# Designs tried in a protein design run: designed miniproteins, single chains. Part 108

Each design is a single chain, and the fold is of that chain. pLDDT is the mean over its residues in the fold that is shown.

## One batch from the design tools (miniprotein)

Design m3747
Fold by ESMFold2-Fast:
Structure m3747 (fold): chain A 94 residues (1-94)
Amino acid sequence: SAAEAAQREREERLRELEERIEEELKKLDQAELEARIAAIEAALAPLAEALRAELGDGNQAAARRLAEAVRELLLGDPLPVLRLVAEVLALRLE
């Protein structure tokens, strides 16, 4: 079916992205990756705090808003691996 074909295409794309992430991680200094993740977490902290009550209540719109903010920061990051993680997140938000 069309739905089964779409699911298979999504799973194959996720596999390809996971392989590319693994290759990029082998090229990175762990300290550099940790510093970039910490910077993204710090940038997200005000939004996470503003949405804290809604997230605690399981509000899907609040969770999606936070996930979209994460994706945008990852897409804008200079590290290729973080941009690949943004693509994985985009596929999982469907």
Scores: mean pLDDT 80

Design m3748
Fold by ESMFold2-Fast:
Structure m3748 (fold): chain A 89 residues (1-89)
Amino acid sequence: MEEEKLAKEAIEILDQVREAFRNKDYDKAVELLNKLRALALESEDPKFKGILLNAVREIAAAMANNDPERIDQVVERAKKELEKLLKEK
């Protein structure tokens, strides 16, 4: 897949993770995190992989601690990093 398409899909999924957690749909939030991991594995770009895998790790930790504000912070940071990556292409 093209990296631009992967980055756009990742941004959409990050927003969906945040909304699923806000709605207390924890099963969906976990499914969406697994989709983010899959997107990272499809990419050969180490920067894109790092952004997604770090976001997944930090969101998973925040979910375990029931910290919705931390999830929002991680999602917004990861989206900005992915948007910057898109502008550099």
Scores: mean pLDDT 82

Design m3749
Fold by ESMFold2-Fast:
Structure m3749 (fold): chain A 62 residues (1-62)
Amino acid sequence: SEVARTAYEGVKTGDHDAVDRGAVAAVIEGRKEEAIKALKEALKEKPDNKAGHGAIKGLEAA
């Protein structure tokens, strides 16, 4: 999924805007679970990425 890939790459590169865009697109397209899984995988490599943690919390609440 392009939305999951966008969120994943955003965490890996530190592009907070890409993380936010990926999360918003995932809600709109009904791909929340896919985006959450991608974000959790990226956070294994970048555990201190605040945008990634915030996006997961937002997606779980959506």
Scores: mean pLDDT 80

Design m3750
Fold by ESMFold2-Fast:
Structure m3750 (fold): chain A 81 residues (1-81)
Amino acid sequence: MDEEELRKLAEELGKELGLEKEKVEKILEAALGMAEFYGDLQVGQAYARALAYLEKGNGEEAIKEARELILKALGVSPEVE
């Protein structure tokens, strides 16, 4: 189930950002490894988004997405009012 969820996200990011199939597969592999290592699908999702945006050359957006999703996976808010 976790692999299917991450695969769907990687394919959606690849379609949205115009990434090559080989890049999408590498993002999926890396995201699966991170999700397994932390035991958390949301960490894998954060990593997939960060890698996709980095591949597209948008480092600031990659950092933002990674931060927000990782903090959400840890059960904390990314912003404090």
Scores: mean pLDDT 70

Design m3751
Fold by ESMFold2-Fast:
Structure m3751 (fold): chain A 74 residues (1-74)
Amino acid sequence: SAHSKAKKEQLEKFIEEQLKKLEEAVKNNDMDAVRQVIGEIIRKFKEVAPDLPESVLQELAEKAEKKIQEILES
């Protein structure tokens, strides 16, 4: 549906913006900011979960987890 499409795009954009904040937090060794960013990503997934198919949520969660791990290992 158009609503589901909009929610997917909103979630993808939110994740990309949060990942940029995560990169900055890691560069600054700001572990409080790191925890806050990860918490915001989890919160957003919970917020949009009723509006998206489980398969889409799983795919986006796996992509986000991989990118988070790559940033934390940098």
Scores: mean pLDDT 84

Design m3752
Fold by ESMFold2-Fast:
Structure m3752 (fold): chain A 88 residues (1-88)
Amino acid sequence: SEIERKVEMFRGLLEATRENAVEHVADQTKELEGLNVEELLEKLRELIINEEDWIKIMNVADYLVLVKKVPVEEVLEVFREALEEREK
């Protein structure tokens, strides 16, 4: 499906970013440092539903995985759910 294609593309982007230093991601996302995991997951969902800029979406997702140590699969589930919500 289109949703599964986008989820796998997003997985590839997250996996590529895992090779970068955590410090690099944190420097680009300093405005996110005050947010907890639940707030960041809600922000990610909202950015995807509102079709916000790809760079903003990836910055939040990368921060969740690399800085907050959230499992990639949990982030991808939020991405899948948000894409399904966009189709309604």
Scores: mean pLDDT 77

Design m3753
Fold by ESMFold2-Fast:
Structure m3753 (fold): chain A 75 residues (1-75)
Amino acid sequence: SSEEELKAFEEEAKKMSLEELQAAKQHLDQLIAHYEKLYADPSLSEEEKEQLKRQIELLKKQKEIVEKRIEELKK
């Protein structure tokens, strides 16, 4: 489930260094941009749009976890 995936990701993020978290943030930004471009394609089926929307939302939640951890480590 997405909830279990987010929980596992949050636990992994706690183990990451600031450098690793910054690299993860950059990677997530690139993935989000890629999927958002795919989502903008008017030829997509409703099922494909729904799957991409869920994937984008998951990636955005993962990015929030990474950004929160970066802010904690900068203090």
Scores: mean pLDDT 86

Design m3754
Fold by ESMFold2-Fast:
Formats: sequence, C-alpha cells, structure tokens
Structure m3754 (fold): chain A 73 residues (1-73)
Amino acid sequence: MLDDAFSQLDRIGKEDPETGGRQLERAADVLESRGDLESAATLYEKAADYYEQAGDFQRAQQLRQRAQQLRQQ
C-alpha cells in the first residue's frame, strides 16, 4: 500500500535525507510509468523535500516542477 511505502521511506529519509530522496524518486518513477500520476507527483514532492534537506536544491526544484506537470493531468 502507498501509505506503508511512505512510512518506510520517511524513516529512511529522516536518517539520511539524500538516500530518502533517492528512494522516493525511484518509487515516483515507477508510479509514473504505471500511469499513477497523482501518487507519482506526491512522491516527487516528498523526494524534493528530502533533497532540499540534503542541500541538493537544483534536484529538489526539478522534482517539484515534475510534480506540477503531472498534476495538470
């Protein structure tokens, strides 16, 4: 379930934001490839938050832009 996946990835992100961001981005990529655009957008936004915490502001910005594009569907 998506909620269970969020709980697991959130735990990882609190310990290592860079790793948490990468895991959420991978999960979002999978959801996007399946056509689950709303869930993918949510995960991209969460990944962006973790990348920002890790200091990767450029990647965070790109993921937020991607999430906005998906939500326009």
Scores: mean pLDDT 77

Design m3755
Fold by ESMFold2-Fast:
Structure m3755 (fold): chain A 84 residues (1-84)
Amino acid sequence: SELYKKILEIQEKNLEESLASYPERVAKALLELRKLIKEGAKEEELEKKLEELIKEYGLSEKEKLLLRAFLESELELKKEYEKL
């Protein structure tokens, strides 16, 4: 939906402003995951991309949990706005 896309754009700007607080590996992984979410990728595709990003950027178990929490919150947000 247009509302969900607009919210993703606002959150993307907020994420970019917060990137200095993350390791560069984690920041890049978050931005790539965000791009797929914004493009409307299905949950299965997002899960596959999450595993690829973990491998590509050499993320630790704690960083993996952060990315998964981000994905889960974004999918919950999408589900709420798809009802509007």
Scores: mean pLDDT 75

Design m3756
Fold by ESMFold2-Fast:
Structure m3756 (fold): chain A 87 residues (1-87)
Amino acid sequence: MNDISEAYKEYEKGLEYFEEGKYEEAIEHYKKAIEILKEALKTDKSYIDDLLLTYLNLAEVYRKMGKEEEAKKVEEEAKKLILKIAK
């Protein structure tokens, strides 16, 4: 069962940690939001924009840490999701 309200709480925690410069904590919370949003997307395509935004924020955290390869992997996963949803 998708707890979408929990996804948004995790996303907000990710934003708060990112603003505080706590990048590892921000990553953990964004990843939790992504997992819930991916499950929600299976039954409701309207969550795609929220999921893509969360992937972009996760990639930005990796770049702030100097982890460009990890940021690219996150962007590639977002790209694969777009292609999977677009026929």
Scores: mean pLDDT 83

Design m3757
Fold by ESMFold2-Fast:
Structure m3757 (fold): chain A 89 residues (1-89)
Amino acid sequence: DIEELEREMRRELEELVEKWRANSPPEEQELIELYEEAARRAIELLVKALREGTPLEELEKEMKKIEEELEKKVKELYEKKGITLPERV
């Protein structure tokens, strides 16, 4: 049952995120939110691939896009917090 698998994966993600939030300061909540969003997209992509019979190569390519978008957003968040090379003069 693909629907049950999706619900289980989402439930496990929410449990992990709750534990991370409980052990993280308020200023890191935005970072946790970015990882949660990326993980939810990955679950949606995996579920869609299972329903549609998507080849592993195509699934891996789409997963890599999610990873690259997450890396970009994390970099932008850190840059907004003053973690950039030019500020270390």
Scores: mean pLDDT 78

Design m3758
Fold by ESMFold2-Fast:
Structure m3758 (fold): chain A 65 residues (1-65)
Amino acid sequence: SEAAREEARRLAEGLQAGHPDVEVEERDGKFVIRIRNPTPEILAAAAMFAAAASFLGIEAEVVVP
């Protein structure tokens, strides 16, 4: 739904604001989370976002180097 997608966008904005090495991109209704310098903390934050997106019925993928 549009409401769920807007919520996912807000979560993505928060993730990017807290982690400069994280970039989130929306493509064809799915979210791609790109991490440049992965640390355990950033990986955990990205995993939590992906879990939240999944709960909202939205596909999310985490990409690391």
Scores: mean pLDDT 82

Design m3759
Fold by ESMFold2-Fast:
Structure m3759 (fold): chain A 89 residues (1-89)
Amino acid sequence: AVEEVVRALEEALRAYRAGDLEAALAANEKALELAASLPAELREALARAAFEGARAAYAATPADASEREKEIAALEGAVAAVRALADAL
């Protein structure tokens, strides 16, 4: 269940990086649908991990990076944090 959510988020990030917005949106919708089936406490833990990962990655980007580069870094940080949490469960 958690592994399936993480895989869908990794798929969404991969598609987004490739510029395939339709595939990225479809994978993200799948992740949200899968996450809805998880216990509330686990959904909250995943959301917190994602937010903290995104914040740390965004803060680590160079000041002169484009907004898209900062957004991609934040998404990469979020997905990595969620993956790490899933692997610890």
Scores: mean pLDDT 83

Design m3760
Fold by ESMFold2-Fast:
Structure m3760 (fold): chain A 101 residues (1-101)
Amino acid sequence: MAAQEEAVREAVELRALAAAAREQGEAAQEALQEAEAERARALEPAIAAFEAELAAAGVSDEERLERVRAILEELAAESPHGAVAAAALERLAAKEAEYKA
């Protein structure tokens, strides 16, 4: 389905927004948080792609990981995406443990 191609594209866009927010500061960080939450709700396959992209890029920025976690926690409260978000949170926790190990 075309949705998979769109989800991959959105995952790349989410990463670009995270990088931009870091440079632009607090207002951009808040805008990114809202944008990521909205996109994550619509793009459950993109969540897995985004996590894989973060791992491939070697992103260990605590702020970025915290924002992704907040989005996934919000999604976990929603029926349609709850299971996917919960699995992504578990993977994120494993990555954080790996970075500290």
Scores: mean pLDDT 58

Design m3761
Fold by ESMFold2-Fast:
Structure m3761 (fold): chain A 103 residues (1-103)
Amino acid sequence: SAALAQALEDAVDDGTARALAAARTDKERALVQGLGAAAYGLTSDIINALQREDAASLVAEETRRLLDALDAWAAQLADNPAVVETVRDLGRTVAALGEQAVA
């Protein structure tokens, strides 16, 4: 799962960078930075769950928590469709990686 852990971290880093590039205001940049920090923390929870063979349900639950957090941050950035779409793209990547982890 080291490759999957790296892919999750890379997805959050890349998604945050793209969202920052699409941000138009200091408020949007601050929200995206907050999103990136929160997503990184939740990604660590998923990676920790991956170390447990009895934990397929925990990986699914932690992945859902990250996806819910991304949805909430997208709602706060709703005035900028480019940032919203970037956050949604990150959510799709996270969902695919989480599904791969429990397959």
Scores: mean pLDDT 81

Design m3762
Fold by ESMFold2-Fast:
Structure m3762 (fold): chain A 90 residues (1-90)
Amino acid sequence: PLVARSELEREALAARLEALRAIAEIARILEEEGIYLPQELIDWLEKRTGEKSDPNLQTDEAAPEVLERLRRLLERALEARERAEALAAA
């Protein structure tokens, strides 16, 4: 047996924590900038996931460097979430 269920559960938890850390960093950046999540980032998310966001979600504008930083963190969070879901389903 190459991988036990408990090992998959530990890896899934680690990936979930990675996603949560990325989300926490995004929240910190939004708080430091004093803004809601940028509309451009929401549009990118809808394209990336194929899922529609909440139409009542409050959005703002951000400088290009802040947008790129948030986009990278959000991609990391999504990749970690997808990894955690795959591991939990195994």
Scores: mean pLDDT 77

Design m3763
Fold by ESMFold2-Fast:
Structure m3763 (fold): chain A 82 residues (1-82)
Amino acid sequence: GKKKLYEMIKKELEEKKKGADPETIAKLELQADSVLQGIDLAERDGFDLSKLAQNTNSVSEIVAVLQRWFEERSREEEARRE
């Protein structure tokens, strides 16, 4: 579920922050916050976060799945209006 997704994002963030300079840390935190916001938006729209957590093993996989889902939603909205 959501907890596993958040844990994966936080773990990758902490690993990347080790030995990084303050500017790099700030950029990494902004990137992590963007992914977390994406998860929250997807959950509000009915995305199955438990399925996402079962099928992903890295932040890049989470981003790829969310990107595809938002693209599909955008196409569905366009199809409804066109």
Scores: mean pLDDT 77

Design m3764
Fold by ESMFold2-Fast:
Structure m3764 (fold): chain A 89 residues (1-89)
Amino acid sequence: SAAAEARIAELVERLRAVVEHAIRTGELSEEQKETLKRVLEEISKMSDEEKKALQARLGEVALALAAETPREVLERADEVLSKVLREIS
């Protein structure tokens, strides 16, 4: 539905902003950690169909970021995000 597509787009943009900050700075602020936690809470409320659509859109974003970002920078961002996800999950 259009409403589901809009929700997925909003979540993708919130996650993109967090990932782009991690790429740029190699860290996440407390505000960004809270944003990530809230996004994960919203994802937990989604249907399996919506989760699958979100995963597909996030995959597209990941490919686009990988095309424009050096591997070393991506690996650093992934480590930061993985650490934060372990702390808030």
Scores: mean pLDDT 82

Design m3765
Fold by ESMFold2-Fast:
Structure m3765 (fold): chain A 67 residues (1-67)
Amino acid sequence: SSEKKIEEAREKYLNSTTEKERIQARLDLRQALLDYYLEKYGRITKEMYEEVQKEVDRLEAEAEAAR
């Protein structure tokens, strides 16, 4: 379920058309990734948090390239 939420959040971010939608989609993606780590490991380490940020940054670069 968390994996599906991550996939859905990525798609929402890539398909966002307004600044409000982009901000909300980024927050949703970040939350979905954090929820995945919490479900899998029961806590989030600083290393995991950095991986989440890295994934969000990667998706931002993809979205910017599409504009």
Scores: mean pLDDT 77

Design m3766
Fold by ESMFold2-Fast:
Structure m3766 (fold): chain A 83 residues (1-83)
Amino acid sequence: AKQYHPDVLAAVDYTIKNKAAAPTPGGLDFDSIPFGRIKEFGADVSEIPPTATKEEIKAIEKANAEKLANDPEIQKQLAEAGY
């Protein structure tokens, strides 16, 4: 994708700053927000498997936050969006 959706960028910014998955906004029909949706837009993130333990979830969230913080295209789009 040439540009990330604003909701995806908001989820990315939240993940980088909080090192945790963004809360799913009410009314969205997605199982893997933010990570599944971010991955659909071509970011190098790992989805949380449904069998993951609390410790595994936190490890994946931290790893995804670090990957997103180091992605130059994501950083560019966050800057353009005013984050």
Scores: mean pLDDT 66

Design m3767
Fold by ESMFold2-Fast:
Structure m3767 (fold): chain A 51 residues (1-51)
Amino acid sequence: MERIRRAVRLAVERDLTPEEIAKEVGFDSVEQFEAELRRALGVTLEELKAA
C-alpha cells in the first residue's frame, strides 16, 4: 500500500486540493496526510508541486 506515492502523483498531475487528495487515498484528514508526507519524504505539498 503506497498511499503517499499515490497522493504525490495526484498532487503533481491533477493539482487537486490537499483535502481531496487525502480523502481519495484514504487519510482521515489533511493534517494526517501532511504529517505522513513530511515523515516519508521530508517535504510539504507545496514543495512537491514546485518540483
Scores: mean pLDDT 72

Design m3768
Fold by ESMFold2-Fast:
Structure m3768 (fold): chain A 64 residues (1-64)
Amino acid sequence: GPMSEEQRREAARAAARAALGMAGVPETEENFEKAYRAALEVLERDPFAGGGEVLAAALRAARE
């Protein structure tokens, strides 16, 4: 079933941290918020989005 609002936020935080680590970008508040917002936007548009899609969005944001 669809994730709860709390589960979406937790998934987005996990994706953001993973993305920053994978991209070699420091986990500053600004970098984390950028990746987190990108991941969260995917989950808010599609609550059934797979972890790969969420991580890909966070990675794009982290690398910009």
Scores: mean pLDDT 82

Design m3769
Fold by ESMFold2-Fast:
Structure m3769 (fold): chain A 75 residues (1-75)
Amino acid sequence: MSVREEAQRLIEENRRLLEEHRGLFSPEEAALFQSLIEGAEIMLDEARTEEEYRRALEYARFVSRLLRERVEERL
């Protein structure tokens, strides 16, 4: 499923961005972003319908946007 694959890829990308830029975050901020990424993974893992996969993708995109904004502001 393309939507599922895109969501999985974004979640992986979000994890990589957090890891690569960990020095830009406080421990509390890093924990928050880790929690958000984990939430997206849980949504995707529990998804069983196209609508649920789409919601997981939207959430992963939301997390990606927040992470990129924070990284860009701190660079």
Scores: mean pLDDT 84

Design m3770
Fold by ESMFold2-Fast:
Structure m3770 (fold): chain A 106 residues (1-106)
Amino acid sequence: MEATELGKKGYELGKKAKELAEGGGDPKEAGELAVQAGTLADQAAQLAKESGDEEALRIAARGGSAAVEAGVAAVKNAGTDKEALSKGIAGALKGAGAAFLAGEPS
């Protein structure tokens, strides 16, 4: 599986999740998408590290950062929805881990 493709998909999904949370959509759904974005970014970072692809690492870091932004947006818009809070936190942590693994702190 192509590391750059996974990182790009993670970035796109993270952006969609953030837009959903900020646009008044379901924060639980946004949190679920943030978790998916972070998972894709983490997979991209691991594959990029295995191959030594610096460009793929940069793209994975960007995907991780997008997942962090999406997770944070889901948390901010969760209100009293405990599942949205839990998923938003999980998405942000997965995104941060992916960005850290790729060499970018967030």
Scores: mean pLDDT 85

Design m3771
Fold by ESMFold2-Fast:
Structure m3771 (fold): chain A 96 residues (1-96)
Amino acid sequence: SGPSAEQKKEVLKKLIEDVEKNFEKLLEELDKNKDNESRGALYALMAAFYRLKYEETKDEEYKKKAEEYEKKAKEDGISEEARKAVEALYEEMKKV
C-alpha cells in the first residue's frame, strides 16, 4: 500500500509551492534586468506548468494561473522561437 491520499496531496502541494518560489525568484531577477524577452519566455513556461497541474488535478485555480501567465507572455511579445522552445519543453514534461 502506498501513501494515503492526504499524504499525496501534501507532497504535491509542497512541490507546487517550491516550483512557484523558484519561478518568482527568476522573475524578480529578469524584472531587475529589464529582460522582457526572457521574462516572456518564463511566463510561457509558467503557463505550461500550470496547464499540466490543471490536467493532473482538475483544479480551476491552475487553469486561471495558466491563462494569466499566457496573457503576460503575450504582453511581453514572446518570440515564435521562444514559444517553440517552451512547447518542446512542455512535451518533455508530459512524459515524466
Scores: mean pLDDT 76

Design m3772
Fold by ESMFold2-Fast:
Structure m3772 (fold): chain A 84 residues (1-84)
Amino acid sequence: SKEEKLEKIKEVLEEYKRDFEEKVRATLPPALAESAKKVLEEEIKDLYDRLKKYIEENNFQAIKSLIASLPPEYQKRMLEILEG
């Protein structure tokens, strides 16, 4: 169902945020790591809202274009959810 796909998409985006948080905590001072995390959280929220709209509209071309902005590993997982 569309709801199950959205739930799985949300899980993938949460993993992306976690991976990013781990990377920035390892490479940046704590204050800069928290700022970078907050920026990504806002970007991911906007991405999720747009994906939800395009899924409701059955606009697969727009979904694919939007997903293309993600790292290749996360693009693959998102496409598997949408096409599975």
Scores: mean pLDDT 83

Design m3773
Fold by ESMFold2-Fast:
Order: sequence, then structure tokens, then C-alpha cells
Structure m3773 (fold): chain A 67 residues (1-67)
Amino acid sequence: GPKEEALRKALAAAERAESRAAAVTAAWQMGKYTGAVSVEEIRELQAIEDDAEARRAAVELLRKALE
């Protein structure tokens, strides 16, 4: 039903955001970072991580609301 579809869509969005965050973090860890990081690059990475965390929290709240 509509609630289950909303949860499925929220899960897919959270998984996409988490995959993006993991890929960016892995690129830094694998040595693609070779010098001083700009403040803008740090803010972009933080925004990607914050988006993933917010979407996962929303999924957990939605799961609880559907119980």
C-alpha cells in the first residue's frame, strides 16, 4: 500500500545516499587525496555524509510510525 511504497522509496533514497558517501570516502582513503583539502571540498563531503545520515534517520522513523 501507500505506506509500504513510501518506506521502499525512502529506503532506496537512503541506500543511494549511503553508497555515494561510501564511494567518496573510499576515494579519499585510497590515496586520491594528495594535498591540502579546500574548505569547500570538506563542506561538500560533510554535506554528502549529513544527507545520508538524515535519510537513514527518516527511514527508521517511518518504520516505527508503521508499526
Scores: mean pLDDT 77

Design m3774
Fold by ESMFold2-Fast:
Structure m3774 (fold): chain A 89 residues (1-89)
Amino acid sequence: TDKEKLQRIAQEMIAKLAEAYEAGDLKKMSEIARQGGIELSKSVSDPELSQKILEAGKELGEAIEKGDEEAMLEAARRLEAALEEAMRQ
């Protein structure tokens, strides 16, 4: 796992999500979450963690598009947990 690249992609994703949130653009936020999950998954060498990150990003994007706050928090927590695990390796 490229930890430096993973951290950079995660920070860029967070910054873009914050910008889209301030603009009120839920569709853009959903796209950023999905694309960010794909890019993060490619930076993780563990196939199981890579898959968890990919799925969490997809679920986060779907939840944002639906305006489902509970689903957004759950997907965000799963993404964070998988990223923390990848960073420990």
Scores: mean pLDDT 82

Design m3775
Fold by ESMFold2-Fast:
Structure m3775 (fold): chain A 96 residues (1-96)
Amino acid sequence: SLAEEALRLGREAKRLGEEAGSPSAEAAGRAAIEGARLALEDPGSLEALLSGGVGAMAGAVAKVVGRKEGNKLAEEAGELALRAGQLAAEAAERGR
């Protein structure tokens, strides 16, 4: 369920990042999606943990950049990618 929720939020983050015109938020969403997919296919994989972690960190950066630029949609996309990446990493950790 954590990996499924991460996949849902990661897809939403990618969509909002695309809509916002934020390559960083879109990329963060893609990393979170990859982490979630890996966690679903191989629970406890190090690759899922790392990809989820990358998505979370990239999402945090995209959120801050969006806020600084006054792009509220990019800020929201970054926050969703951060949450998705965290859930993907947590799903992978619980499978270990």
Scores: mean pLDDT 87

Design m3776
Fold by ESMFold2-Fast:
Structure m3776 (fold): chain A 70 residues (1-70)
Amino acid sequence: SPAEKAAEYFALAAREADNPRTQQYAGEGMGAAVAGDLERAHRFAEQASKEATNPLAKKYAEMAGKAARE
């Protein structure tokens, strides 16, 4: 499902995060996705992607945002 896919990408973004802000937004996005709130999940994906300085964390956050819009 879009929710499961988004949650998985958020978990990957949090794992690769090199700063606490990116990790926080990715964690909140995963919680929103698990709760089925795909609008909130997408918003947290945007925040995580903007804060991410690690290219891999940024990619996973962007993938989570795309999955939330499926």
Scores: mean pLDDT 87

Design m3777
Fold by ESMFold2-Fast:
Structure m3777 (fold): chain A 84 residues (1-84)
Amino acid sequence: AMEEKRERLLKGLEKQLEALKKAEEELEGVEPEEVEEARERVQKLIDALEGKPSISDEEIRKLAEEYEKAGDLETAELLREVLE
């Protein structure tokens, strides 16, 4: 169940990352720094959900809190599962 949810979220995040790359190439009137920060956040979330050792437990916990505060409860739950 959780593994399937994680895979669906990762696929969605990969599509979001591709959309952000495309937006970075084509956007006019948006600050490039905002798009870069969004890409970095998505990549970090992918890395955290994959349980990469380069991401600390503290960073994963902070990401879970951030997504929970933003109303993305499923992403927050999946991040907490990585810590278990």
Scores: mean pLDDT 74

Design m3778
Fold by ESMFold2-Fast:
Structure m3778 (fold): chain A 96 residues (1-96)
Amino acid sequence: SLLEELKKKAKEIDELSLQAKEAIEAGDIEEARRLFLEIMEKLIELAKKLGKEELVKELEEKRKELEKALDAGDVDKALQILLESLQKVGELIAEE
């Protein structure tokens, strides 16, 4: 079932988001970087499963911006990009 796959991926993204918050609070920037990139990859996979080609393109551009922010050490910008990406995918999943 597509719905069951979407629920599973949403739970995985939620769990990774919690781990990323804990890494930021602990000052573990390398772990936060790893988790941010994993979340973005899962969001892109989810958009692909939903057949949303425009959203996939937008998320791929956001991933590039995320990598640049992380390379610059701009964790606040990286977090903003990630939260905006999470919101866009979440809004799309909420549509029935």
Scores: mean pLDDT 81

Design m3779
Fold by ESMFold2-Fast:
Structure m3779 (fold): chain A 92 residues (1-92)
Amino acid sequence: MEEVEKAKKELEKFYQDYLIDSLKETYRLVLSRATPEERERILEQYEKDLKDIPKLAKDIVDEVFQKYNNDPEAIKEYLKRFEEALKKRRKL
């Protein structure tokens, strides 16, 4: 299903953006309590974690779609609700 592939890519991007924002927030809090020397090390770890985000997002999305792919009716309902949710949240 070409619609499934497109939804997969959209969901992957959504999770990637969400994970990046969550990671930023987490590291901001950690950095606020760190010493200057520890800050450099934490920032390096943050950069490494950021590079892993695309793979993590893809793995999450792939697992979700693998699970739903075992039930054609469930995936169709999921895609319909997903499209409706995107249209509802998307503003001009």
Scores: mean pLDDT 72

Design m3780
Fold by ESMFold2-Fast:
Structure m3780 (fold): chain A 81 residues (1-81)
Amino acid sequence: SAEEKALVEELVERLAEIVGDEELREKMREAFREGWEKGLSPEEIINRIGRIIAEEVELSEEQEKQVLAAIHETLERLAAL
């Protein structure tokens, strides 16, 4: 749905701000675009984005906490739709 798409898109921007990496932001946006076009669930797209972050960057403990909180909040909002 448009609401699910908007929530995942919002999550991508939030994660990009937490990480502060423009190249990673583009990778996350591409994963979102491709996953949505291929008909992946919002949850599958979020899992793929999380894997990209885990594989590409070393996060501080505070950044990791913020990333996990943003993902959990988004999954809860998706489940409420």
Scores: mean pLDDT 84

Design m3781
Fold by ESMFold2-Fast:
Structure m3781 (fold): chain A 89 residues (1-89)
Amino acid sequence: MKKSIDELAEELSKKFGVPKSKVKAVLDELLAMREFLKPSSLEKETEEILKHYGLPSSLKEPVLEALDRLDPSEPANILAPIKEAVEKV
């Protein structure tokens, strides 16, 4: 069953007792980076992003599993403003 990024962020927020906004930001950044990174680099980058948002490293595996459950056609929210700016130039 594929889920939206917002649904996955809510599940992780409730399960681990962390702010949904921070989990959503981590998922958005990883979704954007996934287009450019190999799986091994994605795992390492996940740990660094979690540290940046002050989230526990125990979230690494759940976050990576959530990305696998995400619909591949779901756009990365972090890239939307950049794409709109480019189209206006």
Scores: mean pLDDT 69

